Designed miniproteins, single chains, continued (5). Designs and how they scored, part 13

Each design is a single chain, and the fold is of that chain. pLDDT is the mean over its residues in the fold that is shown.

## One batch from the design tools (miniprotein)

Design m16416
Fold by ESMFold2-Fast:
Structure m16416 (fold): chain A 70 residues (1-70)
Amino acid sequence: KVEELRKEMEEQLELARQLEADVVAQLLAQGTGANAAVYQAQADQVRAFFEKLKKKIKEEAEKKIKELEE
């Protein structure tokens, strides 16, 4: 059961990382010339958001594993 939780966590983290990369790439593609700085700032906010999300995913998985061990 613990292995299933770990794999599920890894899948969620991988999906979050891929989504983050896709969103950042889209923002940077829109940010050309004079608007580059604005979209770069938005990309930084997206990265910060996904960093918090990944942290929360790991924390929740750790809590579930702890409860199984009791």
Scores: mean pLDDT 79

Design m16417
Fold by ESMFold2-Fast:
Structure m16417 (fold): chain A 90 residues (1-90)
Amino acid sequence: AELQAQADKDLENGKKAYEEKRYDVAIEYFTRAGNLYYRLGDYEKSAEAFELAAKAGEKIGDKRPYLWAAEMYEKIGDTEKAEEYRKKAE
């Protein structure tokens, strides 16, 4: 319960930081949320959080979150999205 609430709060804080154009802060929050969702076994929400981190990362040249999103989409069986995001990480 506490880990879920923390992941949801980190995701919310990341979205606020992104709207404020604080992309470095947004990446930190989205990455934390993605890791917490992964630990909870919620691979779909983990993929969404890492996808948002990847969008913020594009603003500062960090493509690593695309690889993490691809891994999560592969775990949920979305092979097409996994391949798309692996290509974006190149």
Scores: mean pLDDT 84

Design m16418
Fold by ESMFold2-Fast:
Structure m16418 (fold): chain A 90 residues (1-90)
Amino acid sequence: SELAAELERQRAVMEALAADPDRELSEEEREALARAEELLEMQAELARAAEASEELARRLAEEAERIEDEGEAAAAELVRRRVAELRAAR
């Protein structure tokens, strides 16, 4: 897609600028760098949210096993469905 090509171009500009940090940046290069940094930060935030979601799903799955061991099969099934929904929402 054009968006993927644009992101790759902005990333390449950022890497080129990082290779020579002492040079003066043009206005266009500064804007491209700022945009690339913003996109990378957004991607990092999404990755952290996905990791937090998976950790929560893991803890809920452990709790479901414990609840089932205590004889509350219906409650364990509800927890397992929520785990599946949480993982699907990623």
Scores: mean pLDDT 68

Design m16419
Fold by ESMFold2-Fast:
Structure m16419 (fold): chain A 100 residues (1-100)
Amino acid sequence: MVTFENVKRTLEALLEAVREATSRELSVSEQVALPLRAIGAYEDVKLFVSQPSVTKEQVEELLEIAKRLLEEAKKLPDPNLVKLAEKIVEVLEEALKKLE
């Protein structure tokens, strides 16, 4: 099971990596690594929001980070990364609706 602290750290680490990528030319390895990390983050988010102990406040905090991730991802020429960031936002928005 994924903890709130673990999924938050995963999203924050991915956001930081995407921000670093926008400031410099990416190597081929870095270009492949970002969408793979985003797949991992997406799966962790899905697992987290399926847990019965999830709170509205936790989902709102993760959604804020995910929206920032999406905005930074849009600055990179990687449509797969953008689509994965959009899917993370969608999962969190849907989870928030179910908690209300």
Scores: mean pLDDT 82

Design m16420
Fold by ESMFold2-Fast:
Structure m16420 (fold): chain A 95 residues (1-95)
Amino acid sequence: SVVVSEEERNELKREGLLGLGLSEEEVERWLREENREGMVRLLLEEALRAGEITEEEAEELFRFMVEHKLDLIEASQLLGALRAGVSREEALARL
């Protein structure tokens, strides 16, 4: 297994947030503040706009992700697993 460093993980979060429409200044602020809730909310709002999830699923996933303290990468991985038909419990266990 490839071990991703904290620096590489932080760069992936930066790239993800830029891809979700944040400015470079907003990305740096959110990373400094460790704004997990904001990052997860933004990810789910984009998935909702793309028609990948329903509004009800977005609310349920937001609560689940916040409860389990998922970061942007883990939240993205969980969404990918759910789209592939994996249960939330099984997907969480694989993180």
Scores: mean pLDDT 80

Design m16421
Fold by ESMFold2-Fast:
Structure m16421 (fold): chain A 64 residues (1-64)
Amino acid sequence: MDDQIQSYSNQMSSPDITTQMTSMSHISTMGINSMNMIQPTTQQMTSHPDPSIQNGSQGMIDQI
């Protein structure tokens, strides 16, 4: 796995919503292959209590 993808994947587990959203955005801009590599983590985030995280993660899943 690319070091940048691992770094952003780790940031997605941050308790800070802004950090989670920013890391999802970075992975999304890296392309479908990068989003596919973290699909299990993104799938779990569709159940997140924050609506912005739910919507962002669902949008990423819908692109894969």
Scores: mean pLDDT 74

Design m16422
Fold by ESMFold2-Fast:
Structure m16422 (fold): chain A 75 residues (1-75)
Amino acid sequence: EELERLRAEFDRLVQEAKEIMTKLSEKDKKTGESLIEDFREALRLAIENGDLEQARQVVEAMRKFIEELKKKVEE
């Protein structure tokens, strides 16, 4: 259940990031999409291995990425 909750949270964060990225340049959007894919792979591996701590770290990294995206749009 906890890993499923983390995955659901990650999916919500991906949706939020994609909405913010619609306001970015094509170059920044491609960079962001690549980074999201890296996070998705890291989360998939953590869930497969039952590594709850690693899964939480990936979700936290995604939250920090969203804060960086918001900062880019506002500046």
Scores: mean pLDDT 83

Design m16423
Fold by ESMFold2-Fast:
Structure m16423 (fold): chain A 70 residues (1-70)
Amino acid sequence: SKEELEERLVKLAQEALKLFLEGKITDEEYEKLNKLISEGEDLIENNAPLKEIEEKVKEIEKEIKKVKEK
C-alpha cells in the first residue's frame, strides 16, 4: 500500500541519518541517499503509481546496503 511505502521511506531516511551521524558513511554518500529519498518523497507527493514508488524505495535500500558493505 502507499502508506506502507511511505513508512518504509521514512525508516530509510532515519537509517541514512543515523549512519551519517555515527560516522559510518561519508558526506557524499549521505548527499546521494538524501537525493534518492527526496525523489521518493516527490513520487509520493505527485501520486505516482505504487510500482514506481516501490522501485525507488528498493533503489534506496540497495544503495544503503552498498554503503554499509564498505
Scores: mean pLDDT 84

Design m16424
Fold by ESMFold2-Fast:
Structure m16424 (fold): chain A 55 residues (1-55)
Amino acid sequence: ASDEIVALLREGADAEAAGDRAGFVATMRRLLDLMREVGADPAAIARWEAEIARA
Protein backbone atom coordinates (compact mmCIF):
# COMPACT_ATOMS: atom_id res chain seq x y z
CA ALA A 1 0.00 0.00 0.00
CA SER A 2 2.07 2.99 1.26
CA ASP A 3 5.31 1.31 0.09
CA GLU A 4 4.29 1.91 -3.54
CA ILE A 5 3.88 5.64 -2.85
CA VAL A 6 7.32 5.80 -1.19
CA ALA A 7 8.88 3.92 -4.14
CA LEU A 8 7.31 6.33 -6.66
CA LEU A 9 8.50 9.35 -4.63
CA ARG A 10 12.07 8.01 -4.76
CA GLU A 11 11.75 7.24 -8.48
CA GLY A 12 10.54 10.82 -9.11
CA ALA A 13 13.40 12.29 -7.05
CA ASP A 14 15.93 10.18 -8.99
CA ALA A 15 14.47 11.33 -12.33
CA GLU A 16 14.62 14.98 -11.22
CA ALA A 17 18.24 14.59 -10.06
CA ALA A 18 19.12 13.04 -13.45
CA GLY A 19 17.44 15.92 -15.32
CA ASP A 20 14.78 13.58 -16.75
CA ARG A 21 11.82 16.00 -16.79
CA ALA A 22 9.54 13.65 -18.77
CA GLY A 23 10.29 10.76 -16.42
CA PHE A 24 9.68 12.99 -13.38
CA VAL A 25 6.27 14.15 -14.67
CA ALA A 26 5.23 10.60 -15.65
CA THR A 27 6.21 9.24 -12.21
CA MET A 28 4.35 12.05 -10.39
CA ARG A 29 1.19 11.39 -12.43
CA ARG A 30 1.40 7.70 -11.48
CA LEU A 31 1.88 8.74 -7.84
CA LEU A 32 -1.29 10.89 -7.94
CA ASP A 33 -3.31 8.03 -9.44
CA LEU A 34 -2.04 5.67 -6.74
CA MET A 35 -2.72 8.20 -3.97
CA ARG A 36 -6.34 8.50 -5.11
CA GLU A 37 -6.65 4.69 -5.33
CA VAL A 38 -5.43 4.12 -1.73
CA GLY A 39 -7.50 6.99 -0.27
CA ALA A 40 -4.61 9.30 0.58
CA ASP A 41 -5.19 12.66 2.29
CA PRO A 42 -6.82 15.17 -0.12
CA ALA A 43 -4.39 17.91 1.01
CA ALA A 44 -1.41 15.74 0.01
CA ILE A 45 -2.99 15.03 -3.39
CA ALA A 46 -3.61 18.77 -3.96
CA ARG A 47 0.02 19.55 -3.07
CA TRP A 48 1.38 17.02 -5.60
CA GLU A 49 -1.04 18.27 -8.30
CA ALA A 50 0.45 21.77 -7.77
CA GLU A 51 4.01 20.39 -8.04
CA ILE A 52 3.19 18.64 -11.33
CA ALA A 53 1.58 21.83 -12.70
CA ARG A 54 4.84 23.72 -11.95
CA ALA A 55 7.06 21.01 -13.48
Scores: mean pLDDT 75

Design m16425
Fold by ESMFold2-Fast:
Structure m16425 (fold): chain A 93 residues (1-93)
Amino acid sequence: SLEAAFAALSPEERAELVERVEELLEKAKEIESLPKNLIEELERVVEGLRAGDPRAVLELSILSGLLLIYGAVNKNEEALELGRELTELLATL
């Protein structure tokens, strides 16, 4: 499971994951018309990942799916790309 994979990460691996998600959060803030709620949820997920909360990685998986749906429905290529990058990042766990 994603939670078990996350829980098995070393402190260094968890810090690297947090850094990569933070980079994607900064990209999200630059996406025109992206709902504020999605950015706020991604910020909350980053804090959960820093705290070592395995539920945060599930929330990240849900958010990646929501970004893909939002991007497809609204023809927002930047949101689609962000959702794909998050999905690929989760696949490295």
Scores: mean pLDDT 86

Design m16426
Fold by ESMFold2-Fast:
Structure m16426 (fold): chain A 109 residues (1-109)
Amino acid sequence: MKEEIRKLVIELAKKVIELATEKNDQKSVDFAKRALKIAEDENASFEALVMHLIRLTSLLAEYLGEKELAQEAADLFDKYLRGEITMDEAVKRAIELAKKVLELYEKKK
């Protein structure tokens, strides 16, 4: 589970860096680079990995023009931050949304 999330964070962060660089969006580039460092850190908390997974999913969906998916990921992030959903539900939904956005990226590339 933690390894799967780490791999997804790395993959999403690399794609966000690529697209954000093309758009001259330095804020998103900086965020994605921080996410990569967190994913490569053996001491990174599981919670930190999940939060970055959700945020990167929302950012990538936004760059792909997938407004509904971006909003769903943003809503998940807000609920998770507010403690309105369990960690297990947040993880399950985050992985599902991340895989969906990666599939959409491959279809549009």
Scores: mean pLDDT 84

Design m16427
Fold by ESMFold2-Fast:
Structure m16427 (fold): chain A 88 residues (1-88)
Amino acid sequence: MTHTAEASATATGPAIVTVTGSVSATDSKPATLTITLTSEGEPPLVVTATAAPGETVTVSLYMPTDGTVNAKGVVEGPGEVTVEVKVE
């Protein structure tokens, strides 16, 4: 069975976006973290990472735009999953 967790944050650039995903899994497959960054006038930037069972993965991205930036993190995996998005 697949579980999904989602979080988002909005900031005015330039900003550093940090996305943390984890899977609270026993004997199961890795979870996939997908990060989507959107800003006005630019194509979406999509980054993926994987977390092994019981592990946490963190991705930090610098956004040099001076406009509004939307960050979205999605974690999908076979066990219990969590995701957190921070902007600074």
Scores: mean pLDDT 74

Design m16428
Fold by ESMFold2-Fast:
Structure m16428 (fold): chain A 75 residues (1-75)
Amino acid sequence: MKVIEAEEVVGESASGLLVVRGTYEGKPVSAIVDAGGERGLVRTSAEELKPGDEVEVRVPATGRTVRGVVQKVGG
């Protein structure tokens, strides 16, 4: 399983969306994670992560871990 290490939560919505900054394989990435569902959608800037990849987003600052599927929107 591919893991995004979230070092900081940049934003959190009342609906359970988390906006995080972290790293994937040492590269800086941003991710938006829907933590309200059983399987969240993950939007990420990491080119190594392909649409449909299963990822685990670890958010140590909040003690949360969210599993999701990578969604790319054309870029």
Scores: mean pLDDT 71

Design m16429
Fold by ESMFold2-Fast:
Parts: C-alpha cells; structure tokens; sequence
Structure m16429 (fold): chain A 77 residues (1-77)
C-alpha cells in the first residue's frame, strides 16, 4: 500500500525515472498494476513516466503487470 502511494506521488511530481524505478523494485506485480491503472486514468504524461520507470526496473513481471493495466484500460473505452 505505502510503496504504491509513493510511486504514484513520485510520478505525479515528475520525479526521475531512476527514483521511481527504485520504489518499483520493492513492489508486487499487483501493486504495479493498480498504480499503472490509476495513473493512466489521471494523466497520459504521468502514465508514460511510470511506464519508463517500470522498464528501467528490469523486472519482467512488473512490466507485464503495467502492460495488462493499459490493455484493461483500453478495453473499457
């Protein structure tokens, strides 16, 4: 919970990709999915920054979770 909120707030503030990636490495795929989905609904720019951080984290499971959030969002349109 706390780590998810921190990642979202960093993305909203336009923090560096490296800072966001560091927090993401401590998160579960479920937390990344929820954070990505929330950011996509709020702002495309913030969602893009978050996605770059997920890629930078190097964790394939986290990357897949973020991708699934985007697919689920698009299906709702």
Amino acid sequence: MEKRKKAIELAKKGASVDEIAEVLREMTPEEVYEAALELIKLSPEQAKLFDEAVVKSGDEELREAARKAYEDYVKQQ
Scores: mean pLDDT 80

Design m16430
Fold by ESMFold2-Fast:
Structure m16430 (fold): chain A 88 residues (1-88)
Amino acid sequence: SDEFIEELAKRFNIPVDLARKIAEALEKFYKEKEGKPLSRVDLAQALAYARRLLEGDPEFIDKEIALMSPLEKERFELIRKVVEEYKK
């Protein structure tokens, strides 16, 4: 829901419009790649990653990526792309 996205954005201190763009991109990704809807837990995790990307903690990011499956890495790179495009 819109209210849930707004509350998560506030919790992770990211712009609400960025949170909405991430949610939209991930909903499409999950339907196309995994054949399932985006869960609230997956959205919360994605917004936490967006916060880390905005903070610029490269060592934490590198460690997380190293543990990811190919699909999880593709999902993370999608989140990174949305965050980078938002900054333009």
Scores: mean pLDDT 81

Design m16431
Fold by ESMFold2-Fast:
Parts: structure tokens; sequence; C-alpha cells
Structure m16431 (fold): chain A 87 residues (1-87)
């Protein structure tokens, strides 16, 4: 369901942020990819776009920019999850 995929996007985005803060770029990439897949399945286009930007920054070695976009994606996914639970 959309709610289940949004919950996965939130969970994986949080794990990606934790991995980025720990300097574990391999784990961060894996979690960002899983969050992106969940966001796409949920139809959360804005969350997906922000997660793509986080992955692009990580591929460039820019972990600070990756953290910024991952955090923004988490905020959007959490807001959409709240709205979906109200319906």
Amino acid sequence: SKIEELEKAVEYARKAIDALRAGDTAAAREYLQKALEAARKAGSDHTAALLQQALEALDQGDTDTALLFAGAALSVAERELRKAREE
C-alpha cells in the first residue's frame, strides 16, 4: 500500500542519514537506493527526486550535500505519510 511504502521510505532514509553520519558510504548508498524504490512505489515523486539528489551527491563524494538532500527527503516523506494516514 502507499502507507506501507511511505513507512519504508522514512525508515530507509533514517538509516541512510545514520550511515552518512557514521561515514559508512556503502551502507548509505544501499539505504538511499531502498528509500528511493519505496518512494517510487508510493508515488511520492518529490521524495524520490530528493533521494536521487542525495545519491548523486554521494556519487560525487559530497557527503554533506547527500545529508542535506536525505534530510529533506525524510521531511517530505514524513509529511506525506501523516497526510496518507489522515485519509
Scores: mean pLDDT 90

Design m16432
Fold by ESMFold2-Fast:
Structure m16432 (fold): chain A 89 residues (1-89)
Amino acid sequence: DDIKKLEELYKEALELFKKYLDYLLKQGKITEEEKQQWLERIEQTFKKQLDYVQKDPSKIPQVIQVTQDIIANLKKALKKIEEEEKKKK
């Protein structure tokens, strides 16, 4: 089920976004309020994308690809952050 696959990818992406935003909060780059606003926006975006592919299932492969790219970019950003913390002088 491609819809279930996309839902699982969105769950993974949301967890990665939470981790990234938690890191920004710990660094003082965002406020707790901004973190909550970003999480709400991300969740609403994912719901909108699920509605979009429900109306046009031909778009499912494209949306899966875009979501996988988002996950890859988040993993890359988190890895870079971890490397920067290790190099912190």
Scores: mean pLDDT 83

Design m16433
Fold by ESMFold2-Fast:
Structure m16433 (fold): chain A 61 residues (1-61)
Amino acid sequence: ALAATLTALGVPAALAAKIVAAAEAKDIALVITIVSEMAAAGVPTAVVAAIVALVLAAIAA
């Protein structure tokens, strides 16, 4: 579900898989690193915020 939601937001499948793996490991630092790299690459802040919210919800579940 998380991977499908991320790809629907335009996240590449390979990157979505890394984010899902980080969320499954509950590695918030790795998630922040990936998200920071996406922001530095020019991904819109709204998309970055949506990804962070989805990952935090997945970690909390």
Scores: mean pLDDT 75

Design m16434
Fold by ESMFold2-Fast:
Structure m16434 (fold): chain A 88 residues (1-88)
Amino acid sequence: MISDEEIQEAMDLLLRAVALASTEDEEVRKLISQLSPEALKIFVRGVMRLDEGVPLDEVLAWAREQGIRAGLSDEDIALVEEALRLYA
């Protein structure tokens, strides 16, 4: 049985790798590097929604709602929104 902390660390590393693999743009990569693990989860899920054809405005509204519910700072929410705009 693996600890919850070990699972969380592994998931955070995997999400970071997936997010960085999604883009070669230096500005997007810089923003991804500044995201907290919780903000990174929202970013990755947002990218998936954009790839499914969900409009950017809806994805940004969704990401803001998820960030507020997760207790993210306004700065972290703004970083996620900016990264999603640059990805789109």
Scores: mean pLDDT 75

Design m16435
Fold by ESMFold2-Fast:
Structure m16435 (fold): chain A 63 residues (1-63)
Amino acid sequence: SEEVVLRVTEAELAELEEELKTMSEEQKRDIAEQLIRKANQLEKQGYLKSAELLKEKAKELLK
């Protein structure tokens, strides 16, 4: 189950990379906040690897 969630999260982040190239800094901050909220929910469910991946991506966007 966790491996499936991780694979889906990785695929979603790959798609997001394409969209991020056309986003403003403000839009990137909004996305980072959404990723943090999603990561917190996944962490509560025990999907720690997926949560960490989303947190790392959010940190990159916020710099």
Scores: mean pLDDT 83

Design m16436
Fold by ESMFold2-Fast:
Structure m16436 (fold): chain A 103 residues (1-103)
Amino acid sequence: ATIQPIKFESLEEAKEAAKKLIEEIIRLAGVDEAAAIQKLAELMNLVEYVLKTFNKEEAIEFLKFVIKLLDEAVEKLREVNPAIAARLEAVRAHLRAELAKLE
């Protein structure tokens, strides 16, 4: 998929965008797995954008916020779509590793 450049002026806008992407992944996981995977790719690009663009403290706050949302999403999706749940667990593990590098 071609991923569009991401531009946010505030951490709160980035956090809201991440929350909406995770809500869409949950919605799509039971209906359109390919679309759920595309939204997950968009979430990963947003994470990379935040890590490159925002300061260390803001990046840490963003990662903690997204990890918490992914914890909730994994629990909701374990019985709905185990394959998407496993992909979210892998993304969560990656974000925890990135968080550890910043702390």
Scores: mean pLDDT 83

Design m16437
Fold by ESMFold2-Fast:
Structure m16437 (fold): chain A 67 residues (1-67)
Amino acid sequence: EELKEKAEKYKRLYESYQKGVDINRALAERASPEEAERYRHAIDQNEALGKSYKEEYEKLKKEIEEL
């Protein structure tokens, strides 16, 4: 139960950061060159955090499946 709850939290976190990537990509596409550079930094940060939480989620999901 606790492992499933923790996996669900990490899934929500990586989904949240992935949404942040999508939003900032859309903003960068419509932005001026100066603004686009700021959005690219936000994309990089959200991608790194999202990847980290996704890896933790996949690890926990696999552990739950092996129970």
Scores: mean pLDDT 81

Design m16438
Fold by ESMFold2-Fast:
Structure m16438 (fold): chain A 81 residues (1-81)
Amino acid sequence: MEKRLEAEVLLALADMYLALGKRFEKQGDFDTAIEMYKKAIELYNEALRLAKEAGDEELVRQAQSRLEETKNYLKEVEKKK
């Protein structure tokens, strides 16, 4: 239960950094967008690890999906810089 809740909190925090990265990218601040996407990736990786330890298949799927999405945003913004 605790590890599942912790994974959920880290997913929410990672989503916040992903949203910030998208906002800064739209404003042309690619350096800050890259930093925000990297922070989101770190948090999604930690959430994924905790979700796997908790045995929560749905959280694992959500974390994997968001992690892949964020890595794609990072790759695309790095091409613009």
Scores: mean pLDDT 86

Design m16439
Fold by ESMFold2-Fast:
Structure m16439 (fold): chain A 85 residues (1-85)
Amino acid sequence: PQPAGVTAYPVVLPARRVEIEVRELVVPRSDLESAIQRQLDEVLEESRRLHEESGDQLQIVRLEVSDGPDPSQRRITLTLARLTP
């Protein structure tokens, strides 16, 4: 059975699966900026590796900073979307 002439949107077809991942890290307030930069660098490297290995895309949806369990600490929350073609 061949599909009879309906062209699906090509932009939708490459993303067969969407997976949302949430990563949390607690750091000292003094290290907040360096910790954010490190997390972004790690996500960029992981994204590149995933694209080369599987064609998957990894996107940062949201980066949030909130109070940690201690007033001297901050919580970094990264929300990521992994798109599988």
Scores: mean pLDDT 75

Design m16440
Fold by ESMFold2-Fast:
Structure m16440 (fold): chain A 65 residues (1-65)
Amino acid sequence: MDGEGDREAAIRAAEAGDGAAAASASHQFVKLGDKEGGEVGARAAEEAGDSAAAQSARTSMDKYG
């Protein structure tokens, strides 16, 4: 599973201002072994301006990835 469509969904959620949705996608990616997808979701949350959600996503990447 490459997660390409899910990565685009995370980016679009962040563009809509939903950093929490982007961070949630990041958590899902790292649990599936997709560290690159996790990084995309974490950065999308940062770009949405939700630093708390972005920090949560990066913490999850450190723990599970």
Scores: mean pLDDT 70

Design m16441
Fold by ESMFold2-Fast:
Structure m16441 (fold): chain A 60 residues (1-60)
Amino acid sequence: SMHAAELGAKADAAFKAGDVGTGMAYLAEAVREVGGEEAARAARESGSDLAFNAIQTVGG
């Protein structure tokens, strides 16, 4: 979803800025809203390998 893609992009930006807590919070919200597979897809569409790998860690 567009919202999941936005959350993934925000998580990626937070991780690149060194704000791990904010990044994890955005990933948790994305996984909660759409599930791990859809959140991982959104992260891939955003072109973020970091966000994709983190989603797999928190989403199971």
Scores: mean pLDDT 68

Design m16442
Fold by ESMFold2-Fast:
Structure m16442 (fold): chain A 90 residues (1-90)
Amino acid sequence: SLYEKEIELAESEADKLFNKARIYAREGKVDEAIELLDKAFEAYKQEYEGTPEEEVRRKRFIAGLRTLIQETDDPRLKAHLEKKIEELEK
């Protein structure tokens, strides 16, 4: 599928986990999507925090989270995504 291709083209583990969370969110697997989003956030921190790429990658991750907010109608997932954006904008 198109979503599977996006996972294969992901540059980082954080991007791969985020894309998987996005697929699960679209399938209505909200709890699994939230767990994968938390793992993607942790992978992002491990890969980019303290590196020269941190700021650019942070902005890209935030943009991805904002896109997912627009794609989902689930209020729990929206609240979780908004909280992660706030944590990244500190």
Scores: mean pLDDT 77

Design m16443
Fold by ESMFold2-Fast:
Structure m16443 (fold): chain A 90 residues (1-90)
Amino acid sequence: MEERFVGEHAVVVAVPANPGEPPRVDILAEESADIEAVKAVVREFYPDAEIRVHVFPDGTLSKKVVVYLEGLPLEKAEALARALDAALAP
């Protein structure tokens, strides 16, 4: 995976290594973070986006929310990531 954007509030644009796969936005959250609030922010921008949550096993304190942007160009993924980073700022 190639990281194209890294925000101040742990929002990352990841591009898959394989040609033709869509970009995705990864949101790295602390274990105590309200994941439903993160999803709500994503839904404000793309209500139909596929969102998956990964909880890391014992040994990490991070959750990862993955937003799949099928059919959208990289520039739209980067724009969403910047908007999410700004919206998730305290």
Scores: mean pLDDT 69

Design m16444
Fold by ESMFold2-Fast:
Formats: sequence, structure tokens, C-alpha cells
Structure m16444 (fold): chain A 101 residues (1-101)
Amino acid sequence: SMADAEALLEWLRRQGLPEEFLEELEKIINSKSLEEVREHLERALAILREHGVLTEALVGALLALASERMRELAPELPDAELRAWAAARGAEVARELAAAA
């Protein structure tokens, strides 16, 4: 929901993350296509990785924010499919974090 997206965005803005990351958050919420949401999501993840602050909680919140924007842009997309995409991408990043010792 819009309220859920606003709550996620506010939480992410309060984490003391780099300005470059906050810029990518703004680009996610202002994206006009699913491709743009995915592009800015991957850039946001890359910034977190570069700064050594990539955590499961931040990844989860970021994927949830991206999923809410995708739902707004493609309301015909089934919720189950969007959840499956987010779960799959989250699992990939979780495996990366586990491998990082």
C-alpha cells in the first residue's frame, strides 16, 4: 500500500546511509517502468555493497519498497508473482552475505 511504501521509505531514510543510496531510493519511487525500478534497485544494492553496509534487513526493506512501486506500475501483475521475485532476489543476496564471512 502507499502507507506501507511511505513507512519503508521513512525507515530507510533514517538508517544513516550514503547520499548516493538515498538518491537511488528517490529514483525507485519515481520510476515509470518495472525495468527502471529493477535498475535503480540494483544500483542501490551496489552502493550498500560498496560501503560495506549491505544487511538482510536493508535488503528486505529495499525489495519491499521496489515491490510496492512495481505493484503501482503493473497492477495486473499477480501479488504471488511479485512476492516470488522479491523472495528469489532476497535469497540471492542472502547467499552473497553468508559467503562474505
Scores: mean pLDDT 84

Design m16445
Fold by ESMFold2-Fast:
Structure m16445 (fold): chain A 101 residues (1-101)
Amino acid sequence: MKKEVQEIIDLAKQGRLGEAMNKMYKLVKSKENVEKILSLLPEFSPEDILILGEVALTVAQLTKDKEIAEVALKIFEKGKELYPDYKGFTPLIGLAKELLK
């Protein structure tokens, strides 16, 4: 799981957003994978958690999938919990919540 999460982050950093989104979409179809991803977030920097969440949020926006929007929200909320001084999560938490209305 950590390798798959790192691959998504690395693809996004390279501007290979379509491939990052495809990998994210496949992983988050399993609730067990979502739980594993969330449990691994303490091993990543706040910048990497932000990138991972933005990939999930973009997938949710394009697919209009509220379950994926919930995954993006959980990633950003856990990131804010782990790194409360990192200000990047708050506006994206707001955007993810709007997708769930």
Scores: mean pLDDT 88

Design m16446
Fold by ESMFold2-Fast:
Structure m16446 (fold): chain A 69 residues (1-69)
Amino acid sequence: DLIELAEMVLRKEDPRVIAERALKIIEEKKNEFNPDAEERIERITAEYLANEPPPEEEIREAIEELRAR
């Protein structure tokens, strides 16, 4: 669930846990994701792993897009 992943980033969960969750979701549903939303989540995850968290607003927008679809 991409929404759950985005919420984990907002909660500032351990970067390793977030990355592991993201990979598992991608592996299980890789052909079901909207490419645009998937790209945004991947970018957010990468920035969080680099210890450079993206703006909270960007994460919230990604969640809203995922909920709408």
Scores: mean pLDDT 61

Design m16447
Fold by ESMFold2-Fast:
Structure m16447 (fold): chain A 82 residues (1-82)
Amino acid sequence: MNEEIAAALREEIARVRANLDEVVAEVSREHGLSREQARELVEGAIEAAELAAQYLLTGDEALREEARARLAELAAFADAAA
């Protein structure tokens, strides 16, 4: 199960990265953010998702803590941007 979830996350990360400019444009449009702010949110979300995928595969608690900290930073950034 964890391997399947991690694989699905990594596939989605690869798809977002392949279409990064389009995803950034959509986030910018839908949330009223600048392209720069939207890119920071998308790239931060990719980083958090990668840490979560690694945690699911390894059980390394340090990766879980890093993912949580990154998500908190993204939430604060989104709140400040709104």
Scores: mean pLDDT 79

Design m16448
Fold by ESMFold2-Fast:
Structure m16448 (fold): chain A 107 residues (1-107)
Amino acid sequence: DEERKEKIKKAAVEAIDEVLKTFDLPEEARESLEKLKDLIEKDFDLVLKLIEDKMGVKASVDNPEAVVEGFAALVRTILRSNDASEELIEAVVEFFRETFTKKLEEE
């Protein structure tokens, strides 16, 4: 479903934007999240494949919960790779998950 795909894509981009506005992130983590946002907008199918590879489960647009968890795992990986503290990682990932889920539930 193309409409469902576009809804997920928009929700993911907006959730990353809210993270970038809310948290004081290391510069390299901020840049990496901006790159993830750009990749979501340019090649969403590649991002879904990266989620499948990391989660070991198909990130189908028919399973929004798996997609949310997959994106949360990508965000966690980006933050951890860019010197974010474990406390900051957990706070950001929880906020991202809640924001993404809320945007998916909005009409």
Scores: mean pLDDT 81

Design m16449
Fold by ESMFold2-Fast:
Structure m16449 (fold): chain A 68 residues (1-68)
Amino acid sequence: APAAGGAALVVAGGRAVEAGDELARKEVQKHSSLGAAASGAAAGRTGLEAGNPIAVAAQRDAMAQGDP
């Protein structure tokens, strides 16, 4: 959920997008045969609700840029 710390999330998200995107790719590949598509959507939602900065940053970056 967006709050007063938006700028801090964007800065932290920049680092997280670089490292987290690579980690997310590895995680998806690792669990691809376990229904990554459906699990990814559910995990993204849960991550946002839990305040996971990687999930928040990834969503915001995707909405702003789409493809890297």
Scores: mean pLDDT 53

Design m16450
Fold by ESMFold2-Fast:
Structure m16450 (fold): chain A 81 residues (1-81)
Amino acid sequence: SDEEIRKKILEGVANLLDWGIKNNVPNAVLAAFLRHELDVVLEDYPDLPEELVEFVRQVIARVEAGEDPRAILAEVRKELA
């Protein structure tokens, strides 16, 4: 279902952010991993809701801009609730 796919994608984003935080991964490198995973997801799920894709793209842009990944992770976790 769209709900299950949305949850799985947001959990994947949260897991990557958490991994990056725990391993002190530079923002530029973390953003590159997030972009790669989004590209793979879009290849497998071309009909994803536009709002979900845009949300993930905004997460990537914020990480690239040097925002604290901890703050971004907290917001992603709110979207999962």
Scores: mean pLDDT 87

